# Ledger of designs, part 25: designed miniproteins, single chains, continued (3)

Each design is a single chain, and the fold is of that chain. pLDDT is the mean over its residues in the fold that is shown.

## One batch from the design tools (miniprotein)

Design m8837
Fold by ESMFold2-Fast:
Structure m8837 (fold): chain A 79 residues (1-79)
Amino acid sequence: SAEDQLLALLGQALAAVRRGVDLYRRGDYAGALAHFQRALALLQQARPYVPASQQANFDQMLADVQAQIARLQAAIAAQ
């Protein structure tokens, strides 16, 4: 079902975010970036399964993740 696919993709995205945060805390910024990019891809795959009533909140979450990736890319480039 659409709900089952949404939950599966969200679960994978959350796992990727948690791994990315763990690597960031250890100073592995390149590794953190790879996992945040994976989380973004999974969230983008999940978007078609998001109910219309939650779409605006989901799109804001996507924008926030994209902004975090951009900030991390800038930080890596400054090293």
Scores: mean pLDDT 88

Design m8838
Fold by ESMFold2-Fast:
Structure m8838 (fold): chain A 89 residues (1-89)
Amino acid sequence: MLSPRLQEFARELVAMVRAGAPAEEVLALTERAVATASPLEQAVIYLATARALERLPNGPEEAQRLAEEQLQRAADLFEQLAQQRLAQR
């Protein structure tokens, strides 16, 4: 089950995509959400943001590069969490 904070973030993110919001506004929402999130929540937030940026209609090449950056941040956080759990074995 998603936390109330992640559910609210997801609702705002979907609304922004539907409204065709600029990538800058999507990134600003993401930065605010990440600032109060746990590492796992941060990874989920970055992944959701990357998917949102990819779905912006007629997004410039810049939006695709930003989506790739968010995907990399999510991947790095998931890898760090996996390595941390393996180290505790």
Scores: mean pLDDT 76

Design m8839
Fold by ESMFold2-Fast:
Structure m8839 (fold): chain A 100 residues (1-100)
Amino acid sequence: SELEKDIEEARKLNLPKEAQERLDWMIKEGPEKAVERLKTEIDEMIKKAKELNDQSLIDKLNEIRKRIDENPDSFVELARAISQLISLRRVLELKEKKKK
């Protein structure tokens, strides 16, 4: 099955535990809901990155959004997006603390 193959490839991406748990939820709920949720999260993070004047972070977030838009049915791309967003959120939180 194409879907089963896509899920297996996503699981091979050596995801951190948090990303793996989010992927499992998204597989259960389906890619349409996963894409909507991720886009909402990305838009929230872009707003915060703009407040921090972090163009590099904005650019990376826009790249993730574009890949999700181009591959909305791919669990591999959704898994990669989840992993990258977890990493970028940590960067964003650290920068917010620094700008106190």
Scores: mean pLDDT 81

Design m8840
Fold by ESMFold2-Fast:
Structure m8840 (fold): chain A 88 residues (1-88)
Amino acid sequence: MKGTVIAEGVKEGDKYKLTLRVITPEGELSDVELEVDKGADEVEFEAKATFYHPEKEPREYLVKATLKKVNKDSDKVYYAGEAEIKEL
């Protein structure tokens, strides 16, 4: 499955701490965090994410993405990209 990733980051020392939203046709996966170097214009990552539903068993997904810097301020940054998503 493919999804869109939008990441918002705040400056933390020499790094940005990103909070990622993974948007798919079947819903949104959230609460994925990633640290990136302050100079990085492109970031590749792989992470496990869990989708929680009150009436369904939790499902684990493997998310692989390449994110590109979309906007940058001195204290805040935005990244966006496409994700490959696989149910585990």
Scores: mean pLDDT 72

Design m8841
Fold by ESMFold2-Fast:
Structure m8841 (fold): chain A 62 residues (1-62)
Amino acid sequence: SGEKTLKAGLEAARAGDSVGAAAGAAELRQIGGMPDEKAREAIAAAYRGDSEAAARLLEEGR
């Protein structure tokens, strides 16, 4: 499940969907698929509209 959530979050981030990217990071944090600190950074990047940083942080949090 975590791999599918990560893939969806990355696709959202790359498409410029800040809400989808943030939702993906939050879900990964909740299920333990991503460290809390990395998930928080990814959510913050997504809400800033920094799609490149959000995608990078989602990949690094793996």
Scores: mean pLDDT 80

Design m8842
Fold by ESMFold2-Fast:
Structure m8842 (fold): chain A 81 residues (1-81)
Amino acid sequence: ALAEAEAKAQKEKEANSEALTKKAEDLQAQAVANSAADPAKAAETWAAAAQQLRDAFAEATAKNKKIQEELEKAKKAAEAA
């Protein structure tokens, strides 16, 4: 039970990291394309992409916190049993 909870938490954290990586790749590709289309706004385009990535990172951090809370509950349940 505890090992299953730990495996689930690790898998969910890995999935969260993969989602963040994919979003970073998508934002970078879009920023490159938009910067090529409008070089005068390149700095603004990259700044916007960086902000969206920061927002995505904050969301991923919040999800990891919930995963940790679920794991802590599972550990307490296993120790009580």
Scores: mean pLDDT 81

Design m8843
Fold by ESMFold2-Fast:
Order: C-alpha cells, then sequence, then structure tokens
Structure m8843 (fold): chain A 61 residues (1-61)
C-alpha cells in the first residue's frame, strides 16, 4: 500500500507539471498541437491515478 501511495503521489506531481506546461503554451498552431498532446498525457495519467486509488481503497477496506 505504501508503495502504491508513493506511485500515486508521483503521478499527481507529473500531472500538475503537465498542466503548468499547458498554461505556458501560446495560441499558435504549434502551441495548440502541444496542448492536445499534453491533454492526452494528462488523461492517460488520470486513468492510472484512478486505478491506483481503487486498489488502495480495496486494500484499506
Amino acid sequence: VDSLQKQLDKLRQDKAALRDRIAALDNSPRGKLLRDIYEISIAATEMVIERLERKIKELQE
């Protein structure tokens, strides 16, 4: 469980960093493309976070 919690914390940090990168992007065509790429990465990270959160709950309940 402790190992899963550390993994969860790391993923939350990575997601926050991606959001910060999106906030720094301009409205150029390249900026819009990078935003889409980062948003896909955030969505993938959120799926992993949800899976880990469910596993932690199962182990604690």
Scores: mean pLDDT 81

Design m8844
Fold by ESMFold2-Fast:
Structure m8844 (fold): chain A 107 residues (1-107)
Amino acid sequence: MEEKILTSVFETAGKRVVLVSLVKEVKDGTGDILATAAVSSREMSEEELKELALKMLEIAKELNVHSLAGYLSEGKEEVREEMLKKLEEEAKKLTTEFKAASAQVEV
């Protein structure tokens, strides 16, 4: 059965927010939600936030966590550092330049 990523973009409290959801069996737009990730920033572009949110969604799936909302933007520095470390570790496994991508920007 097909997995699909749904993306929502909105603005709240002067920050752009990107929410991504990994859904299974998207029929009639309902599907089963397997994982979600949300990121927000005043300074990042929509495209940069979308890429960061997708990377967080991959981490959520790996850790079997259903939601990673707000942790990179809400000032929980310890959790932010841990997530960035996980992103860097995963990027090292790939032949692509994830660590050099703009999506690795600190928020």
Scores: mean pLDDT 55

Design m8845
Fold by ESMFold2-Fast:
Structure m8845 (fold): chain A 66 residues (1-66)
Amino acid sequence: SARELLEKGIEAIRQKDIEAVKEYAEKLGEMGDVESAEELYRAAREQGNGAAEVAATEALLKAKAM
């Protein structure tokens, strides 16, 4: 589910596991779930992880395009 992917994505940001963030972010973007993608983006911004912010931004743009 989108919520499960979001929870895993937020935990991956916390662990600084950028490859996992990219995987969960891509799946959220493909689902077109804008709200979950925005939440992942906010979490990345709050934690100050630039690579996670990029991944979350790409997911948000992809979700909005769906």
Scores: mean pLDDT 83

Design m8846
Fold by ESMFold2-Fast:
Structure m8846 (fold): chain A 93 residues (1-93)
Amino acid sequence: MSLDPEKLVRDARESLEAAEENLERAEEALKAGDIRKATLLLTAAMLNAVAAEYYAEKALELAEDPEVIEEAREVLERARELIERARELAKKL
């Protein structure tokens, strides 16, 4: 089971949650003046957000269930918002 849309949405959500946590920690590290820690956490957040975007886009290509489609769209939108937030934070480093 390599291309199950429901699993892709789950993988996207897990990556999204990791991205949100790492981005929040990166923002806190930056506020504390820990540029090295902020950079590491921001890199992790960006990687996880891009992974979430990829899995969500793949789920949308394969999903036929309206509930799976809706969840994948929500994850995709949030992942893209996190990517933009991460880009803005990177400009401050």
Scores: mean pLDDT 88

Design m8847
Fold by ESMFold2-Fast:
Structure m8847 (fold): chain A 85 residues (1-85)
Amino acid sequence: SKYIKEMEEYRERVRKASEVSDLEAWRQMNKMYGWVLRKSGFLSDEERKELHILLLETQAELYERLGDNDLAEYYRKIKKQVEEL
């Protein structure tokens, strides 16, 4: 899916921003989140589920890098629940 490829590009932007600053990482994460919300109406149910899983994983990765392990674990738990739907 072209949307999965675009999502991976947003995820990479968040990862690279984390090397610059926590604030820039947070900004890129919010851009990714906004993109997912805008595209949700154009997705199949399968694509929507996959993008949701990738979004949750990226949020967990970001919070872990920021030192918020409790919030990172919370997002990984939600991801697991979504995967089981």
Scores: mean pLDDT 85

Design m8848
Fold by ESMFold2-Fast:
Structure m8848 (fold): chain A 77 residues (1-77)
Amino acid sequence: MEEKIRLEIAADFLALVGLYYLDQGDVETAIETFKGAAELYRQAGNEERATLLEKAIESAKAGNVDEAKRYILEALK
């Protein structure tokens, strides 16, 4: 339980950091940060949140920043 909780907390922090960079227009740094968050969610066994981060990455790569933000906020619920 403790390891899973630690991984999810770390993933939440990375998702928030990535969201900050996305909001500042640093899409490249945001994408790399979201990749880290997705991997941590996957390691925690939280496939639902990892998938939302992967969708956010795809949206950001496509230039759909607002859609990417929506996926990150959904993951952080």
Scores: mean pLDDT 85

Design m8849
Fold by ESMFold2-Fast:
Structure m8849 (fold): chain A 79 residues (1-79)
Amino acid sequence: SMDEQAEEGLKRIEELLERLDGLLAQAKANNDVITQATLTINRGAVEFARMLIERRSNLDGAQQTIDVVEKQAKDLEAR
């Protein structure tokens, strides 16, 4: 159902925000200002996606944002 899709999306967002916060801590420890800026922007995009899911507004766009940022986080974690 739409409710189950929203609940799964919110769970993915919570897990993704934790991953981004970990990557931000690593970037700060390494004095990597560019990665810090990129991660801060991505974190904002994920929080906006959370708002869209909670309001049941543009769920497809929210899911696309989650998918894109998850791929970016995975690429950073593989470095």
Scores: mean pLDDT 88

Design m8850
Fold by ESMFold2-Fast:
Structure m8850 (fold): chain A 109 residues (1-109)
Amino acid sequence: MEERREREERAREIVERAKKLVEELKKRGLEATDEEEKELAENTSEEELLVMQVLMSPGVTEEEAYDFALGLVGLVEEAKERLEKRGDYRTLAYLLAYLGKEEEARKAY
């Protein structure tokens, strides 16, 4: 359980940055140009983009986005328990699908 506090803090930072990106996109009417979308993809971390997609999903709360981010930073069991408690099986399925792809990539090395 070393680094747990650091991972929780990192998850919060990812959510905060994703929230700012979502707010900027909302101010633009969610109609970013192809060039702006490319800039976001090149200059934003994969974790921040994934949390942004979760936050942009209808009915998803900031708390559910934080639970998702906990899974991305390696606190997978805590993320699963929190999302199951909330009944957000859609966000849980998305997290598990992403982690499955990551595990496959690690096994290839």
Scores: mean pLDDT 72

Design m8851
Fold by ESMFold2-Fast:
Structure m8851 (fold): chain A 75 residues (1-75)
Amino acid sequence: SEHTRALSEALGKLTDAKHKAEAAGDKEGAELARKARHDVHQAAEAGASPEELLKRADEAVKEVEERIKEHLKKK
């Protein structure tokens, strides 16, 4: 289904973001990605649209990537 596909894609993007944060040593970024994955799961259970699930994931990925950049500048 479209909902299942969108959820799988959203969770995959957030898993990738978490791994990038972990590889960079950014514990805060990794935790943000973990929380975002939980939030996307909760939104899916609450009936959020495929579009909303992907939008939530994309916004969280951007936040994690910005967090990683900030972290790397301080090392």
Scores: mean pLDDT 85

Design m8852
Fold by ESMFold2-Fast:
Parts: sequence; structure tokens; C-alpha cells
Structure m8852 (fold): chain A 86 residues (1-86)
Amino acid sequence: SMKELQRQLTILGFRLLAASSEVYLAEKTKSPNTDEILEYLDELIAEAQALREQARALGDEQTVAELDKYIARAQELKERAEELKK
């Protein structure tokens, strides 16, 4: 349902906030150990893409747009975490 999609999007949002905090800490401390953060971001992107397809099938254009922004932000965080390994 659209209500359940919004619940899942909210949970994904808090999980992305946690991942964002880990990336910021890694950047500040110049931590080379970002593999766990990268795996977590890949999981979030995969879950967001699956949720986006469900939202699209239900005609929930608002949730599709929110998930597009979510995926873009998660991909940006992934690129920043990958840069720290070099």
C-alpha cells in the first residue's frame, strides 16, 4: 500500500542518515576502512530501487520522486566513501 511505502521510505531515510554520519566521520578521521560502509550503502541502494519499482507499480509518483533523490544521495555517499580508499 502507499501508506506502507511511506513507512519503508521513512525507515530508509533514518538508515541513510546513519550511513551519512559514518561517511562524515571517516572523511574527518581519514579512515581507510570503508568496506563495511560501502556494503551498507549498496544494500540501501538495492532496497530503495526495489521500493521504487513497487511505488511505480502503484502509481505513487511522490514516493518514486523521493526514492530517486534517496538513490542519488546514497550513490554520492558511496562515491565519497570509495574516494577515502585511495
Scores: mean pLDDT 86

Design m8853
Fold by ESMFold2-Fast:
Structure m8853 (fold): chain A 94 residues (1-94)
Amino acid sequence: DALQNLLNSKLATLNLPESITNQKLQEVSDLLVQHFPFLQEPVTSKEKLLAYFQYVSEENGPEVANKLLERLINYLKTNPNETVTEENLVSILS
């Protein structure tokens, strides 16, 4: 699907070691699960992120979902050594 393909494409642009990418996705998904209980059902951090952006697309439209996904990926690219905080994530997704 378009969102899954976009997520995969954008994650590939991070140009980070797989272990660091997986750590960043886990940090983001752990924070999102605290606010969105439906994200507990998907098993992997990537599946949780996909489910979140599908939810955003359904509520706010696909253009908003795409914009927020791009903002998140750009944040992760520019801050590879920083732990993702709730404050930063809220700022990105607002």
Scores: mean pLDDT 82

Design m8854
Fold by ESMFold2-Fast:
Structure m8854 (fold): chain A 91 residues (1-91)
Amino acid sequence: SSELEQLIQQVEAIASKLKNEKASQLALEAARLIRELSKETDPTKITGLALRVIGIILDLEKLEPDNEDVKKAIELIRRALKLALKIALSQ
């Protein structure tokens, strides 16, 4: 999906601007996992990948609660995860 790839690229772009190296690494890992999830057909693996992305969202919220770029990254990750799950579960 071009829409999913655009969301992932926006996450990667924001991650590159984050001064907190851990937050940047977490956002990039979420982007990677979401790309993997969108291609997955095994329900157990889909669930595992989705839970890992949710864990990253929670870690980002704890690490930089007042950072507007991190908040924007979290919003984009949530939107990308939702779209990736719709794609994976419709195949």
Scores: mean pLDDT 88

Design m8855
Fold by ESMFold2-Fast:
Structure m8855 (fold): chain A 84 residues (1-84)
Amino acid sequence: LDQVRQYIQDGNVDQLISLIPQLSVDYMTALRNGDLRLAALSLSNLSQVLRLRSQQVTDPSVQQSYQDSSDVLSQQSQQLQQQI
């Protein structure tokens, strides 16, 4: 997950988009194992990827869709962190 943090900080959107399937698997695996900290982190990382993707999209409606999805995942990550 250090690699994901570096990609987020560097704004390497193309590399982050390629990691979306893996981040989803990480989230599901964390939930199955009861690891709420890792699940929250995975949702936070997905939220950041979608936020960066919104900045690369020129269509305002598609950009808004990515921002809305990012906000929902960010809120879910925060709720999971409060359950720990």
Scores: mean pLDDT 72

Design m8856
Fold by ESMFold2-Fast:
Structure m8856 (fold): chain A 76 residues (1-76)
Amino acid sequence: MARIDELKEEMLERMRELAEAGVRARTEEEKRETERLVELLSRVAPQEVVDLAREGGPEAGRVALEALLEMSKITA
């Protein structure tokens, strides 16, 4: 399988784990960070990833950005 597909699956699994664990934005600061990450992700990522970032809070959003950056390096 393509390495990109592997990275995407790993990203989705980690984000789902964070969402299931209830790792949501708790403070106004975390909510603002989540909103910024969701805005960035909505421009480059599929809707499923955006939805998981909303549910998993800023840590899930960071996981998605890091995975997308790694995928970008492979296709560069």
Scores: mean pLDDT 74

Design m8857
Fold by ESMFold2-Fast:
Structure m8857 (fold): chain A 100 residues (1-100)
Amino acid sequence: SEIDELIEKLKNEYGEEFLAETVRRYLKDAEATLPPELVAEFKQRVSEILKEVLEKMDELKANADKLTPEELKQQRREIRTEFLRKLHEVYDEARARAAA
């Protein structure tokens, strides 16, 4: 699936094992707790967030020679933090909709 390909790219291209594992955990939890229709919608939103984080990682990599090691580390941390926040938000929204 597209989502599996995006997760593997995040893990293999950027070494983001923890982010990849976190996404897979959320997907497993969604499949266990949400109706099939909301699981499909959740997967679509997760794919969008994965594409966004990969785009930001690609941009950071392209500009690596223009940044100090400290700036690179800081920007990568910000990208990770934003990704995790969005992933959690999307999951919470899906759960709230399932409860309604």
Scores: mean pLDDT 87

Design m8858
Fold by ESMFold2-Fast:
Structure m8858 (fold): chain A 78 residues (1-78)
Amino acid sequence: EEELIKEAADYLAKNLTPEAFRVLAEYYEKKGLEDLAEKFRQAAEGNTESLVEALKLMKENEKTKKHFDEMIEYIKEK
């Protein structure tokens, strides 16, 4: 649901540093996931709405869907 995605985005914004978002952007850029990498770069610059878009991209891509599902389960149990 959209609520869980927003909760996950809020959790990431509160618990990760801008430096961590830049590391994630580099990681996904190397994996060829340029749109996802760009959203994490925007998050590093303080645009927390871009984290919601990043999570939506992770949900829609088979390469990242497992990581998305694991993150959502973590948020649900926390």
Scores: mean pLDDT 80

Design m8859
Fold by ESMFold2-Fast:
Structure m8859 (fold): chain A 80 residues (1-80)
Amino acid sequence: MKREAALRFVERLLESMVKNNVSEKSLITGITTTKNYLMEVEGFSEDEVREILEEAAERVSEKYPEKREMIKKAIDEALS
């Protein structure tokens, strides 16, 4: 998968989850699963996945500012 396609995939997933008001735990699980998919199936490095997740998170946080803190916390936990 191209980086741009991965970024769009993650952005759509995050937006869907926050728009549907999923729990913080569900958001962490979804991000963790997506990280593992991008690394194990699509062959992205850990650094590339971190950059994609952080960029997608910023894009979604701009649309849903009230979810910014929850998104940041979920990504930090998933990348731990």
Scores: mean pLDDT 85

Design m8860
Fold by ESMFold2-Fast:
Structure m8860 (fold): chain A 71 residues (1-71)
Amino acid sequence: MSDDERLEIAKEISKRTGLSLGSAYSAVELVVQHPDLSPEQLAEILVRLPGNYDLSLSLAKEAVELARELL
């Protein structure tokens, strides 16, 4: 998948969830790197990444579920 394709998915996630583009892009990257992990596990990883200090677990889960749906 190209960086441009990942960025377009991240923009859609950002638009639907209200997350920053950076947090949305991180959700796409995690889904691509860890296809075998549950959305719950990916959400726990996403909230612990630098820059995601105000990100709730529920919103992180929504973002990773959307990333999987759009991939």
Scores: mean pLDDT 81

Design m8861
Fold by ESMFold2-Fast:
Structure m8861 (fold): chain A 84 residues (1-84)
Amino acid sequence: LQEQLQLYEQQLQQLIQTKGEDNFEVAVQLFLIGELYRLLGQDEKAKEYLQKAKEILTKHAEKGDKLAEAMLKAVQSQLEDLEK
């Protein structure tokens, strides 16, 4: 899992450089990294990545992206669980 995290974090940086910070694929990558940190019990790092994903997904959902709206609900649920 930790090796997978390093790979995903590297891929995240490449996506930001090639597609920009607010791109939908960047939000997906942030969500996946957040889920992996949650599974590892690193709740504070999980919250950081999930909050960043939430920010990007909110912008896309406001533009009418139904997939972004669905993912935003999933991210919000994960963040609520981490605060219990």
Scores: mean pLDDT 82

Design m8862
Fold by ESMFold2-Fast:
Structure m8862 (fold): chain A 73 residues (1-73)
Amino acid sequence: LTPEQRKEAELAMLEIARSVGDLAVRRYLERGDLEGAERERRELGELFRKMAEKSEDPEVAEEARREAERWER
């Protein structure tokens, strides 16, 4: 893979993680489990933080950091 193709794949993985996370939080909220939804948001923030720390591509790392901040707030 070229560096560009690898970056596109990593960004796609971030988008998939976001979509799955949004679905999980929605399911907690639909059940009235506000504490579960809040816990899920914190776990997603931690996941994206780890992805940012692991990534060797600075743009992918920055995208993951922005996602982590979104879920933490």
Scores: mean pLDDT 82

Design m8863
Fold by ESMFold2-Fast:
Structure m8863 (fold): chain A 63 residues (1-63)
Amino acid sequence: MKEELEKKRDELVNEIKKAIEDGSWTKEQLIDKLNERLKILKELGAPDANIKAVEAAISEFKK
């Protein structure tokens, strides 16, 4: 379970990176992917600092 979540986390990071570089995704698509990452980080028990960093990124894209 944790190994699958870690793999999914890494895949999401790569997808988000590519989308930002390409500018191909809409603001809503980026927010959705960041929310998926946030859910995975919470399930993995990531430090609050990592969770807050993703929440800050989501808030920035919502502006």
Scores: mean pLDDT 73

Design m8864
Fold by ESMFold2-Fast:
Structure m8864 (fold): chain A 63 residues (1-63)
Amino acid sequence: LEEQIDAIAEEIFQSGTILSKAEVADRLVAAGLDGKLSGQVLKRWNDLDVEAGVEDLKAAVLG
């Protein structure tokens, strides 16, 4: 789970583009994350800057 979240977060942030919540949600679903885990990520996304790094996203989801 940690490795899967880390890989998805890295892919999202390596795009170099500004991503909306909807785009993040679509990428998580496309990567095969279930609705419960996707919901947790999106809930924490309100607390993250769109420019937040992989470590910030991982901490918000897992910490």
Scores: mean pLDDT 57

Design m8865
Fold by ESMFold2-Fast:
Structure m8865 (fold): chain A 60 residues (1-60)
Amino acid sequence: MLALITALEDIPKTSETTLGLKKGTTVPAIVLEETEDTVTVEIGGSVLTVPKSKVEVTPV
């Protein structure tokens, strides 16, 4: 699903991802998986799993 992901706080790079997001950044993403607590998205060819409490997901 194509969506806009807005970071509600800074999301740092991890050993599992090469991509971090700065607070207040909105980027287009493909939602790959959504659980109760997390969302997994693809942004520019990078896969990132983030807590739902730290991002807002807006379907496009």
Scores: mean pLDDT 74

Design m8866
Fold by ESMFold2-Fast:
Structure m8866 (fold): chain A 81 residues (1-81)
Amino acid sequence: MDFSPEQQKLILDAAGRLDVAFQEAGRQGDVETVQRVLELQGQLAKHLQQNDIDGVLQTMAEMARLLGDQETAKKLEEALK
């Protein structure tokens, strides 16, 4: 993976937080949010296969916003600059 160590750490930290939030949305029965996040997970996998860091960060930021984690979304969006 051709990402910097800082980008790798940011992505891994965000992935952990998003996984917890996704599990919580599922437990609460928020079917529409779960469905949209699953669609974004498919897009995320494509960006990872293409080594597209901007696509990875944008997709994860959108997932974070849908899951209510505005702080993680902001950190990911800041990394796009």
Scores: mean pLDDT 82

Design m8867
Fold by ESMFold2-Fast:
Structure m8867 (fold): chain A 93 residues (1-93)
Amino acid sequence: MQKITVYGDAGLNALKKQGWKILSEREEKRNGETITYVESSTGGKKIITRETPKSAAEQLAELKARPDMEVRLVGGFRKDGTAAAGVVGTEKP
């Protein structure tokens, strides 16, 4: 199963816009952080997404510092013109 890390609501919403359906969600506490694991599916593929409450900018910096991660910034603008941003990190094979 491919493991994808999504940060913030903008990242999760970007996956939904790409046709990913949310099948299940669970929370886990690690080292004082709350981590949400979201199982999603599209076209018969399943992904477990790991979400943390950290800001998109902090997560982008952490993921870019890791050479084993492929990083994608996802998001857009809300209808009121404010930016909604998230980060998706995928472990390299």
Scores: mean pLDDT 50

Design m8868
Fold by ESMFold2-Fast:
Structure m8868 (fold): chain A 107 residues (1-107)
Amino acid sequence: MVLEDLSEESREEVVDRAEAVALGQYVAKQVAEEKGREEALAVARELAARLAEAARVGPREARRLAEEEALELGRRLGRLEEAREEIERIRREAERAVEEELERLEA
């Protein structure tokens, strides 16, 4: 009874965390490609600290921050439409991967 509701909440939280991590990696990779490794490491460090603070509020807040950072970077690089497509793709991939892994663990 209660375990079923808890499992569903945990599933959403794990998806939000997976998406936030994947988007953080995507942002760092884009900066590395456009600006080089040193700037990518600086951006990754600052973003990681901000994501960690947001995650103290909750995984959903970390996801929101990661999405905002990806869109801001896309806007600055003139790749806003590509950033939006990658956010949607990463979200769907995170949902599928987490659901598949959780089903395997619950089996």
Scores: mean pLDDT 75

Design m8869
Fold by ESMFold2-Fast:
Structure m8869 (fold): chain A 73 residues (1-73)
Amino acid sequence: SREEAVELAREELRRRRPELEALYQKLSQKYGEDTARQLVRDLATQQLTLFLVSQGVSEEDAERIAREVVDEW
């Protein structure tokens, strides 16, 4: 269901959070906070989309759910 896919995405984002935060720190020093935030959010959205597709979620639903979950972060 959509609810199960959202929970899966939230759990996966939590697992990836330390790596994404480390990347944000590195990129913010080089490119500034706003650019770093955009790049990290874009990467997180791509990673969660691919993860959800691997779990059997359609590409369209996976992308939508990934964006929603990343926007909550």
Scores: mean pLDDT 89

Design m8870
Fold by ESMFold2-Fast:
Structure m8870 (fold): chain A 93 residues (1-93)
Amino acid sequence: ATLTVEAADVKAEGGTATITVTIKEDQTLSEKIYVVETRVGEASTAEMKIVPSQQTVTVTLTVKAPEKDTTITVSAYSPDTGASASAKVKILP
């Protein structure tokens, strides 16, 4: 099974940025998919969200507005299949 992760660059509003992440699995074999955001430049605790698997899943991540243009990595992985994928997202302040 293969995962695909897609997310568009976003501009922060009101001190936060809302990232819409689309995750696709080529075969709906996973019961759960783990979604993790990795941020550089803060004492970063990676946030993990768990979503039920579907052929296409949309997840919303809310992150703090950066001081300048910042690229983060959004990763998804399936513990059931071992599949993983990631996308880089640019956040504008």
Scores: mean pLDDT 70

Design m8871
Fold by ESMFold2-Fast:
Structure m8871 (fold): chain A 72 residues (1-72)
Amino acid sequence: AAHQAGTDANIARSAERLRDPEVAEQAAENIRKALLSMGVDEETAEKIAEEVRKRLLAGDLPGVVKTVNKAL
């Protein structure tokens, strides 16, 4: 299975439910855990997750993708 496809799909699903703060929080936490699993530093992963959560709540999907890609 493609690991990257799983992360991308999770971001897209969370975006469809941005009206629910719990969904945005869960998506950001999943991204944080994925980054840690890929060897990203804990401090950096937390920064990225916080930025992702804020952008998801604002509906800024391009910003979310850019933030995650910059960490990879």
Scores: mean pLDDT 70

